# Ledger of designs, part 27: designed miniproteins, single chains, continued (2)

Each design is a single chain, and the fold is of that chain. pLDDT is the mean over its residues in the fold that is shown.

## One batch from the design tools (miniprotein)

Design m4910
Fold by ESMFold2-Fast:
Structure m4910 (fold): chain A 78 residues (1-78)
Amino acid sequence: MDQAAQYADKASEISSKTPGENAKKGAEYARKASLYARNGDLDKAVEYAQKASDYSKKAGNDEGAQYAQKASDLARQS
């Protein structure tokens, strides 16, 4: 779904601007979630979006975590 990919892209952008290793992992997993959502692999999109949310929370990046969670929720609806 385009919307799931868009939210994953948002999570990646926000996490990439946050310092630290947990934020770096959050950005990378969010980017993978966007790629899988665009390719129609929704199970992988959910998996990576959830990982992005978890790492963003560890980084104190609440906004990135919220966008990653929305990406996961939207991918699950398909």
Scores: mean pLDDT 82

Design m4911
Fold by ESMFold2-Fast:
Structure m4911 (fold): chain A 75 residues (1-75)
Amino acid sequence: SELLKRGEEKDESAVPELIEVLKDESAEPLEKLLALEGLVKLGKLEEAKEALEYLAEHDSSETLRGAAKALLSTL
């Protein structure tokens, strides 16, 4: 995905789109993990806080819930 690559390249214009991936219930677990990695690399986890809280509580993936909880603990 071009959006996920922009996260890896530290493109700050990707931040709102990366947050939307985290909120998208139809997004694959791998896409959400890559979106989280992009937000970490950009230093924009605070902007994603509400989406992280939703993921930590409601996502069907144990890995994603664990990752979101770990990232929230850094905020």
Scores: mean pLDDT 77

Design m4912
Fold by ESMFold2-Fast:
Structure m4912 (fold): chain A 97 residues (1-97)
Amino acid sequence: SEAVRAAAINAERNLILHYRDLAERHPEHKEKLDEMIEFLEEARARLEAGEDVGAVLEEREEKLREFEKKYKDDPVVQQAIASERALLAHHRRLLAA
């Protein structure tokens, strides 16, 4: 689904910009947010290279679960993860339709 691929790439670009802004506003969370940005940039590059959208989105969900466990006591990072997971679930539903 090229429409879902394009939507996922655009969403990843917007999330990267959002996390960069969040890191500037909350510099104490910068290292954690930079780790999340690095993974989003890797996922975006894989989608742009033509990898299977469903596989990349599933790996993103797995990585978000890892970040949620790793940063469970960080409310800023937890809120960022929750928002990203909601958007990811929406794109995964569009793929299944």
Scores: mean pLDDT 86

Design m4913
Fold by ESMFold2-Fast:
Structure m4913 (fold): chain A 94 residues (1-94)
Amino acid sequence: SSAERRKRQIEAVLERLLAEIDADPRLSQQQKEALRQLLTELAERAIAENLTMGEFLDQVVEAVSELLKDQPEVAAQLIDYVRYIGRLIDPEPP
């Protein structure tokens, strides 16, 4: 079903993003835990509310920007990565 495909796509984006966050030595353990919790909650809500990939990615970008506002270079690199993996997982716009 389209809903199951969207769930798998959102889960794939989340998995890749959390792996990138876990691997970044510039982020503290506390920041990694905060990002993991918030991004997981955003993914669960996006699946429950049947959000588009674009809407989900926009919420992720806002969350990363706010949590990492004091580390703008790290935030920018993660946002670029989010947009990149989003395009890989959902390459065709609706």
Scores: mean pLDDT 86

Design m4914
Fold by ESMFold2-Fast:
Structure m4914 (fold): chain A 66 residues (1-66)
Amino acid sequence: DYVYVRVESPDKPNEVIKLIESLGGKVISTIPNKGHILAEIPKEKLEEFKQRVKDEFGGTAEVVEP
């Protein structure tokens, strides 16, 4: 199962993209100059992803409707 996630990471957007891919997720769209990312993440990896975005990259990640 996958979930849609909206990420806001102005400090490290490219590192967040690599994290998404490393967890088996997929980037759907980005606004690079604003650090906004829409992605699809395996549901089992969601909590790890949210924690790491907050702690390692100073960003936020929220589950959203597609």
Scores: mean pLDDT 76

Design m4915
Fold by ESMFold2-Fast:
Structure m4915 (fold): chain A 115 residues (1-115)
Amino acid sequence: MARVEELEREVERLVEQAERALEEAEREPDPLRRQILAGVAVLALAVALTVLDIEIERLRAQLRANADNADVSAQLQRQIARLDRLRERLRRFSREAQERADRLIAEADAELAAA
């Protein structure tokens, strides 16, 4: 199975896990559990972004090393473009998820301080 396709499936799985964790956090009456769920979602997305960044830089290094091979360069350029599009979508989702998590954490902190 192609490495890029495996990475795309893993990223999609992490995004789905993050979305479910945030939705659970928004319904969670326990402020401590709400903070944990929000934190888990943000960390899952941070891991996904880090892995994508590492793979894109690895492919860019391979592209530079294979500049004289047109077929290999074309394949690497397509793989980089594919992962760059995924990374941009994930960055937007990660920003929205962070804002959502920050609100949930702030609300939970206020509830814990009032108890």
Scores: mean pLDDT 86

Design m4916
Fold by ESMFold2-Fast:
Structure m4916 (fold): chain A 68 residues (1-68)
Amino acid sequence: SAERERRRAEGIERALRGRENPDDPEFQPQRETAAALIGIGDAIEKELERAKKGEPLKKIEVPLVPLR
């Protein structure tokens, strides 16, 4: 439980640090990862809706993260 709570706290801390420094290039990889994870979550949610309708699951479509 301590390890789980520590990882959660570290995740929140990184997110807040990214928010405090939105234009900081040090945190660009974290922002890109967050955007990719949100896209994956949306794709999973759409497939779960299809599964609720009794349709077969298909491969999850992952959106590309824009690069600068």
Scores: mean pLDDT 62

Design m4917
Fold by ESMFold2-Fast:
Structure m4917 (fold): chain A 91 residues (1-91)
Amino acid sequence: SSESLRKAFEEQIKKKKEELEKNLPDDPEERARLLKEFEAEQERLNKILELVLKTGISDDETRKLGREMLARQKEAERQKAEAERRARELG
């Protein structure tokens, strides 16, 4: 159902947001930017999902945007890991 799909999306997004918050870079400015970008992406996904549900068009766009959001999460994780490695090397 559309409700089940929406709930699944919300749970996935919530989980990824929590993971992002735990793995944010140490730079406060970059951290704030990544959180803001993630929230903007969530809003975009919700708008596309709503459009698909109303018009009956393919949800391929929603799936594509979801993958892009997940790619951004992975990039943020990589940046966090690199920052932590740099901090350890610097002492």
Scores: mean pLDDT 70

Design m4918
Fold by ESMFold2-Fast:
Structure m4918 (fold): chain A 70 residues (1-70)
Amino acid sequence: MEEERQELLERVRKILEEINKTDMSSAELAKAIGLVLTAIGYLLEGDLEGARQSVEDLEKLVKEIKEKNA
């Protein structure tokens, strides 16, 4: 339980670093931040399944934005 929570928190931290280093439009940044807040909300509620899905969606979004900018 705590190990999974720590894994998800570390993934959020890494994605926030990627967001900070990636050029994004205002709309893309708003969507990314919305997913970060959703993931943190689920983690605070103890909903690890919801948190994992939000982190995965966030990681996919950032990857797509980086590929678009390449």
Scores: mean pLDDT 82

Design m4919
Fold by ESMFold2-Fast:
Structure m4919 (fold): chain A 70 residues (1-70)
Amino acid sequence: HMEEELKELGKKVENNDITDEDIERARRIVEQAKEGNPELAVEAEGIITYYYVKKGLPKEFLKPKKFTRK
């Protein structure tokens, strides 16, 4: 269940023990949750953001604002 996976990912972020595989899981949760549960999608995006901040990457690399239909 996505909610449980997010809780586990949150613990890994707090312990600085999150892996690239965990980030891929979070990305899948974002895509799946966007339709039915936007709260989970936001939470998963938060985990991804915290992971890259811990790696020293600026948050601007994680801000997809130019994703519009033409």
Scores: mean pLDDT 68

Design m4920
Fold by ESMFold2-Fast:
Structure m4920 (fold): chain A 67 residues (1-67)
Amino acid sequence: MAPVLSPEQLARLRERAAALSEETGVPVEVVVDDDGSVELVAPYVSPEQARAVMARIQRIIDEIEAE
């Protein structure tokens, strides 16, 4: 399931997602459900771009969770 983050971790995630959007040119959105579950979503892109973006998203989440 999507991770549940503290408000401070969520703020850092949003900052990193914005930086990733600028770096890749792909608008990455942070989606938070009512239960606090967090997902990062990118629009449809090529399979290669999708893999690269998803790998970076997972790395960002792992780094924030490790804090």
Scores: mean pLDDT 70

Design m4921
Fold by ESMFold2-Fast:
Structure m4921 (fold): chain A 70 residues (1-70)
Amino acid sequence: EELARRLAEEERRRQELMNELNTKIKSDFKEARKSGDKKKLSEVIKRYNKLQEEILRETEEADRLAAELK
């Protein structure tokens, strides 16, 4: 029904965001390692973890709703 449509659309948007973040963060991580900048490396890791937790939280909520709908 309407909720199922919203869940599918939200999941697609999150998947696109995750893919973009993983690609960009991976590139930044490689650059930070190559430069040997410990501070830059730490900042990239912190950002990755925080964004990953936020995306995971939204994904878990959507998954619970989908489970209720079957």
Scores: mean pLDDT 73

Design m4922
Fold by ESMFold2-Fast:
Structure m4922 (fold): chain A 72 residues (1-72)
Amino acid sequence: MMPTAEELVEKYYEEFKKWLEENPDASELEKQTKLAQLLSALVAELRAAGVPDEERRRAALEFAKRALKEIE
């Protein structure tokens, strides 16, 4: 079964939360770097799954929005 854009956003968001829990002393730069890495991985997996460009952009924005709230 192919993952939906929403399922992929949730997958990478949970990976980011888990990484934050495992790295509680991470610097702001390290947190931003991890967010960027996961965002790139999300976009690559969405593209591999055949998700259209506009839907990929919306998914990427939603992931970034949710991830940024975790590091405030």
Scores: mean pLDDT 84

Design m4923
Fold by ESMFold2-Fast:
Structure m4923 (fold): chain A 100 residues (1-100)
Amino acid sequence: SLEELWEEIMRLLEEIYRLLASALTPETEPLLVEFLTLVDQANRAFREGNLEEAKRYFEQALRLAEEMRRLLVEQGRVSEEQARRIDELLERARELLEKL
């Protein structure tokens, strides 16, 4: 169902959030706040039945997560294993977003 698909996407975003938050830096902190705001907006749009708006907010959140991942790798704040895990979660989230 669309609800089950949405719940899976939200679980992936929660795991992405935890990984990014565990390696927080001054440069990524405002991006993480924006990420959470976009995730909240996506969830509200979905609850209101606006799938197109929900998808746009999610896509923006995923782009911010990629930017944070890039900055954290450049700053040596995440291991190669953590970086690969974030990449796997981002890819899976995109695949599920396309099915929405």
Scores: mean pLDDT 87

Design m4924
Fold by ESMFold2-Fast:
Structure m4924 (fold): chain A 72 residues (1-72)
Amino acid sequence: LSEEARRAIKLVLQGKIDEAIEFAKSPEASVEARVAIATALILKGEYDKANEIIDELEKVDPRKAKALRNIL
């Protein structure tokens, strides 16, 4: 994982969910960073927020979005 993706996951784990979601929706966020944030949200039980990121991911990488939906 990149340092940026690790930092974003840490924000989710610390309860700074809104900051992590903001980053995931930014144009600078890589596909891998979005996958990492969505996975961390699933592990934290934030399913609605995870689905929101997965919906955005489906527009650019439907295969990875489908894999994440299978974890839910």
Scores: mean pLDDT 77

Design m4925
Fold by ESMFold2-Fast:
Structure m4925 (fold): chain A 105 residues (1-105)
Amino acid sequence: GPMEKLAERDLALLSKATDIRELEGKTPLLVAVLTLLHSGLISLEFAKEFLDRIIEEAPDEIAAEILTNAYVLHPELRPYIEEKIKEGKLSDKIIEELKRTKSRI
């Protein structure tokens, strides 16, 4: 609906204006994406595109935290995360934290 299009547009603009490599104090933006996905206000495809950017640009510690939270809280993202593991696109630290998270579910 109109609200989802506005939320996706505003997040896309904020994402373009934000250097994810300098994520000190910008973690709320990432939490907002996952919250809006849970609320149905953004598409699964938009969330995947944002997570692709996190994997490519974010420090490993931040990427591990975001991906483990996504894996626990959003079962609909699990196939996407499993695919990234298979592709070898994730660092060893992210893989270790995901394995640790899976063992607790």
Scores: mean pLDDT 70

Design m4926
Fold by ESMFold2-Fast:
Structure m4926 (fold): chain A 66 residues (1-66)
Amino acid sequence: REERVRRLAQALKLRPMYSQRELSERFGLPLSTISRAIEAADRYGSRLSLEEIARAVLEGRPIVPP
């Protein structure tokens, strides 16, 4: 559980260097999960940590900024 969150957060940190497909393959996460997480990080990354974004995406819950 925490391992998947850390892995997705690391993928989000590396998103400027790799395509969504490459991140999906490299980190062993579904392309849909990577796509949703990148969109959320681009939108909320200035207000929420990448770990919080990763956790919300993996749990399928909405991301609500404070």
Scores: mean pLDDT 76

Design m4927
Fold by ESMFold2-Fast:
Structure m4927 (fold): chain A 92 residues (1-92)
Amino acid sequence: MVKVEVEAPEEIEAGGTLKGIGKIEGEGIDSLHLQIINEETQEILGENIGKGGEEIEVEIENLKKGQTYRLRGNAYKDGKLVAENEKIVKVL
């Protein structure tokens, strides 16, 4: 069974850097797409793509007070989404 894990703090201070980590558990995955998304605007603020066996990182700077971000990891096999995971990050 394929599983995506994403790691980020639940809360972070404004003006700092948000670092997200994505990794895959399982076999036969082609790529992991890791994105930081603004929940209000749905704008992708940062992204990284790794090969299926890689742990990858994405980060954004200058976090805005009161914003909520989504860290999303999408795993693909044969061009199809096969697993995903998400974390919500709040800026204090």
Scores: mean pLDDT 84

Design m4928
Fold by ESMFold2-Fast:
Structure m4928 (fold): chain A 86 residues (1-86)
Amino acid sequence: MEYGKKVQDFYDKAIEEGNEELVKLLEEVFRALQEVLSKTTDPEKQQEIEDEVFKLIAEGIDNNNPVEGLRKALELLQKKLEEIDK
């Protein structure tokens, strides 16, 4: 899936442009994603979670509202962490 490349290219551009707010939010999402993936033992579920998160971010970028996409991704990851920690 090309969503991961789109998200990475967007992150690189945000760093280059000095958009500290977007970089911070992207880093928060990436940190939460790594935590969810580290607690998920099934590689198929890991891929599903990663794809879902990157799709939300990519949709936010396409809609010219990347902050909304990133917040939706973070909310999804926080919900998954709550379910895993039960």
Scores: mean pLDDT 80

Design m4929
Fold by ESMFold2-Fast:
Structure m4929 (fold): chain A 82 residues (1-82)
Amino acid sequence: GSIEDLKKFIKLLKEVKENSSIDKVKELKKALEKVTGLKVDFEDGESVKEALKKALEKIEANKDEFSEEDIQLVRDVLSVFE
């Protein structure tokens, strides 16, 4: 995905953390799938973990485009699945 797709993923991740809804979770899943090119199964922790790892790798490869807070948020979410 593009840098804009990564930014949309992070924005949706923040929104789900603050105000979770079924529609926002569905949007987050689609954004994560678009960013990674992977099919994500939210009922499979390993599927979510691999997708989050790939998204984080893309974010870190473009570190100058993201705040330290945004990068740390993705790391914190990934740590739940470790």
Scores: mean pLDDT 82

Design m4930
Fold by ESMFold2-Fast:
Structure m4930 (fold): chain A 88 residues (1-88)
Amino acid sequence: PSDDELQQAVDHLSLATMKSAAKSAGIDLSDEQIRTLRDVVREVKSQIPVDENSQANLIKTATDAFSKGLSPEEVKKKGLDTALSSLS
């Protein structure tokens, strides 16, 4: 398979995991919100070392922000702020 096909499969697996986590918290997120959640986690992890506990806290923070009606951009900012606070 092409690199693009492999990346698509990985993205689908990641989205399913994020969706499962949101549902376990009792929150229904749209596919667009789940994709943004994944992108926030990726961006934070690319800039800051994030362990599994910090990743779970980041997912929780982003999910809560979406439930409050924040835009994807505001969710990304809150995610970065949360990760940065773990280094301070």
Scores: mean pLDDT 67

Design m4931
Fold by ESMFold2-Fast:
Structure m4931 (fold): chain A 68 residues (1-68)
Amino acid sequence: IDGDKLGEATGKALTELGFSEGEGESAGGAFGAAVKEGGLKAAEQAIENASKTDPKVAEAIRAGLEAV
């Protein structure tokens, strides 16, 4: 998985869901970096954690994964 592309796609999806551009870039970049270190397992864990705290973030991560 290309973490940089995944982070960018996730950040874009977050801004489409109403987060600011800076918030999307920050959250997307952090997610992309985590996936670079932990691979697909990190992506799955992030979706699970986000779905419990902020469903919109989980939706953005899923959209990012679909885009890459």
Scores: mean pLDDT 76

Design m4932
Fold by ESMFold2-Fast:
Structure m4932 (fold): chain A 99 residues (1-99)
Amino acid sequence: SMYEEMLKKAKEVIEAVKKKDYEKAKELIKKMAIEVFGLKEEDAEEVAEKVLETLKAHPNTTPEILIGMLKAEALKIKGKPLEEIHKAIEEGIEKAYKK
């Protein structure tokens, strides 16, 4: 499924952050923002920087929560309402704890 593919990529991001390879982590997040969430390169760069700073502050973030955060940031760029943005984060948390 597309979600399992996203989980694999999110795990790669988290491994890069754990190794303090922040350049690799940023490029992987940017690639997901473009390929999975359909963001333009300039928007994906901004989203990648914001998400990476959050991961640096919270290095134990799970892959499911990372996907939720990335989806929420993509929805913000697309001008979606705050309720839809919050739902993306909540879905990430639910998937993380439902396992």
Scores: mean pLDDT 82

Design m4933
Fold by ESMFold2-Fast:
Structure m4933 (fold): chain A 70 residues (1-70)
Amino acid sequence: SMDEEKEKELKEHLEKIMEGIESQLETASEEEQKKLREKALRISEIWEKYVQGEITAEEALAKLKEIEAG
């Protein structure tokens, strides 16, 4: 269904973003590490809201894209 497809897309997008953050953390300065950890926390909050049913997978995807753009 469309909901299952959106959940899969959300999970795949989340994995890619988190892998990118983990990779960057290995070579980042202390200031960049703080920035990356703050991004990871925001991403985790969006995922938590989704699993608690507070937002849809589509809304979660939109919020993740906003974090990447900022």
Scores: mean pLDDT 82

Design m4934
Fold by ESMFold2-Fast:
Structure m4934 (fold): chain A 87 residues (1-87)
Amino acid sequence: MPSMEEIAEETIKKMDEVLEKAKSLSAEERLKLLKEFGQWAQEKLAQMKAQADATGDYATFEKQVSLVLKKIEETVKKILEHIKKLE
């Protein structure tokens, strides 16, 4: 099973890939991509929690989750700014 650090790294890398792909996609394709990514990210956060529960290493969990949440915040901000310009 992947470590919490590996899950966090994969999640951050996937966010960068999703944002880059979204630039060349139609509005409908962007919505689908974001929905699929949202589901995937929720599963990855659950996997990190399961690892913390199994190992008792909540210090690593807090650190890695903080990094992921910060990246999600930046990503959401960019998406919201784009949506507001369309309205």
Scores: mean pLDDT 73

Design m4935
Fold by ESMFold2-Fast:
Structure m4935 (fold): chain A 77 residues (1-77)
Amino acid sequence: NEGLEKTKQDAQELAENLEEVRELLRKASPEELDLGIASLRAAKELLQQYLSPEDAAEAVANLNKLIALIEEVKEEK
């Protein structure tokens, strides 16, 4: 499934660039941050529904790191 593979790759790329992502998030509104969290949670649920726990593990960990980063930036505003 091309969509799931792209989601895994995007999550890894963002997790490898956390400081750049953090700077972009600081420029976002609280509403945009809430939408970001919701979108990442939806992607996490999609991966957990369609992949084995082993295949989903790295991507889910990366998505959890991104969600935590957005929540941290939202608290700083």
Scores: mean pLDDT 80

Design m4936
Fold by ESMFold2-Fast:
Structure m4936 (fold): chain A 73 residues (1-73)
Amino acid sequence: MTPELPEEEKLERLRKLLEEDLEKAREQGNQDEIKLLEYLREKLEKGLEEYEELVRELAARAWSISEAVRYLE
C-alpha cells in the first residue's frame, strides 16, 4: 500500500476513478449521480484540497463513510 503518493499522481488516480464511476452512472441513467460526479471532477481540477473538502461535506450530509473514503483515496 502506498498512502504517500505525490499530489499529481493522486490527482491522476482520482480523475481515473471519477471517469470510471461517471461512465457507470451514465449507463445506469442516474442523473443525480452523474451531476455529483461531474461536480467532483470540476473541483478536482481546481485542486486536491477543494476536492477533499467537498467530499467531506458530502459525507457529512448524504454519503456513508465508505463512499467518502472511496473518493479520498
Scores: mean pLDDT 70

Design m4937
Fold by ESMFold2-Fast:
Structure m4937 (fold): chain A 97 residues (1-97)
Amino acid sequence: MSSLMTQEFMNQLIKPNEKLQEVVSQVAPDLTTMTLRDLMYLIGAVATLQGLADPEDPSIVHVSGTLLGEIFGVDEFDTRDSEFIIKKIMENSTILP
């Protein structure tokens, strides 16, 4: 497990940028500040809500043509690739003190 997956880091408070906040607001419209762990969960919840999971491998989500796909810059991603998801969240969020 990389240093990025430490309990302290996963509990870090973050504020999504405007586009990522729009994604979060699809499932949690009143939530503007959250932990990294919570945001990873909310991204999974958005993918489930929009029916983006691959029918043969539900760990793969197809985000082509979605706002999440635009933010991440990919057509699909593996929900088990926590390092990729964390990287994309951190590129689109501000760490709070």
Scores: mean pLDDT 80

Design m4938
Fold by ESMFold2-Fast:
Structure m4938 (fold): chain A 104 residues (1-104)
Amino acid sequence: EELRRAIEEGARRGAEEFVRLARKYNNDADKITEEMGERIRKRLEEKRDDPLALAAIVAEALVAAALAARLAQNPDMSDEELEAAAEEAARRAVELVLAALEQA
């Protein structure tokens, strides 16, 4: 339960932050991924011994990667389309992280 909540919070944070940065950088996927990547890297270093935080950070990174790929293929994506894609990416990231943990 606590692990699932951490993963869901990480995915939601990734989705919200990606949408915010997409507005800031006018859908420049490279600039968004540079800023998010730097923050994710620093958090990974800080939380090396915290498995709940690591699971959340992985979910955040998966959402960022999925949205960056979609935006790179369609840089003219509307705010509404990007928000819908972000919600889908967040749900998918939660499923992927939980499935990976169950198989381990």
Scores: mean pLDDT 84

Design m4939
Fold by ESMFold2-Fast:
Structure m4939 (fold): chain A 88 residues (1-88)
Amino acid sequence: SAAWQELARKRQAEVDRELATTPVTPERVAEARAYLREVLGLSDAEFEAFREEVAAAGVDLDEALVRAALLARAQEELKAEYEKKLAE
């Protein structure tokens, strides 16, 4: 629905704002990498493919890792919120 699309867009905007206002530190990169491995289950091959895609796009790898982890977390939170709303 349009309301669901708008909610998803707002979550992505929140991730963009967090990246714009909070510096990407080595500690945040390490946390993001751990989250991607634990939550998304990225293999070494998938991680290398991600690195190559990021490099080809001319984007900073550390920023891309933090963004990917924030988006994955936002999507899981959105899914949980949607499931809770359906149960009401």
Scores: mean pLDDT 75

Design m4940
Fold by ESMFold2-Fast:
Structure m4940 (fold): chain A 99 residues (1-99)
Amino acid sequence: HMSLEEQKKAFQEIVKILRNYFKMSEEEKKEAFGKIYEILLKLDPSLKGREVLVEKAFEEALTDENEPPLLQAIRFVSRVDLLLAKNKDKPVELPEWEL
């Protein structure tokens, strides 16, 4: 279990990565997603094997390069939580619902 302070630190690290995301090359963006996914796995180990769900949430949150990184991070994390809740009793797969 992570402490509340460790959870806040993890969120802040995600926000830092997102500040330069739209300025990154395709290779750098792939690396950035990998780092974010690893941070999320430390926050919630139940995300292991749910990379497709996390990637879907990421793509849906990062659609506007002019949106503040903090708001993008909030929307991304909220989307991950929502998709996890919708799929808690199902195999690892993309949700049928367009959330």
Scores: mean pLDDT 75

Design m4941
Fold by ESMFold2-Fast:
Structure m4941 (fold): chain A 85 residues (1-85)
Amino acid sequence: SAEKEKELEQAAEIMKLLYENPELIERLIEAAKASNSPEVAEANAELARYGVELAEKVKQGELSEREAAQEFIERGLALEEEVAA
C-alpha cells in the first residue's frame, strides 16, 4: 500500500541519516535508556544497536538502504511483540 511504501521510504532516509551522522546513534541509545519501562528501554536500545549494524552493512555494500530499512522495521515489530507479551 502507499502507506507502507511511505514508511519504508522514511526508514531508508533515517538509515542514511545515521551513517552520515554517527553521533546520532549514541543519542538514540541514551534516549532509549530514558524510558519509564525497563523492558521498553532495553528493546529500544537493542533496536538502536541493530540499526547501527545495518547502517554499517549498507556502507560496506552488503545491503541496500531499502533492504536495511526493511530489516529494521521487521526487527522493530518483533521486539514490540516481545515487549507486549
Scores: mean pLDDT 71

Design m4942
Fold by ESMFold2-Fast:
Structure m4942 (fold): chain A 71 residues (1-71)
Amino acid sequence: GPRVRIVRVDPAPASLRPGETRQAMVELEVDGERRLVPGTVIATSPDEGLVVAYDPEHGAAAVARVPLRPP
């Protein structure tokens, strides 16, 4: 599959309770090209979450850990 990395999440992840989600726009780099796609931030703990994004045009998925502010 294509090489994918997360470049930016907007808005920057805010404090969420564990198990809460927030929609965000995610800038991906897919094989060297910048793509802006919808994504979701999922709180896994009070201090950490995951951002998940999918680019349907290229069939590319990305996930990364993100810090959250303590509640």
Scores: mean pLDDT 74

Design m4943
Fold by ESMFold2-Fast:
Structure m4943 (fold): chain A 67 residues (1-67)
Amino acid sequence: MSEEEKIELAAVYKAAQAARDVLERGGSLTEAVKEANRTLKEAMEQAKDPEVRKKLIDEAEAYLKAQ
């Protein structure tokens, strides 16, 4: 898996978690999708910072190790 794929994996996991949190607190599917899309976009933009990029890669490695 490339570093780019790891960044995407971490971003998708964050987006999925954000969507799940909205649904668990009684939010709508529309709110969950909006929050997921917002979280994904923010994570991908933040990945342009080398420190954030490294953290996202480390998070993806942790997700892969847990599988």
Scores: mean pLDDT 82

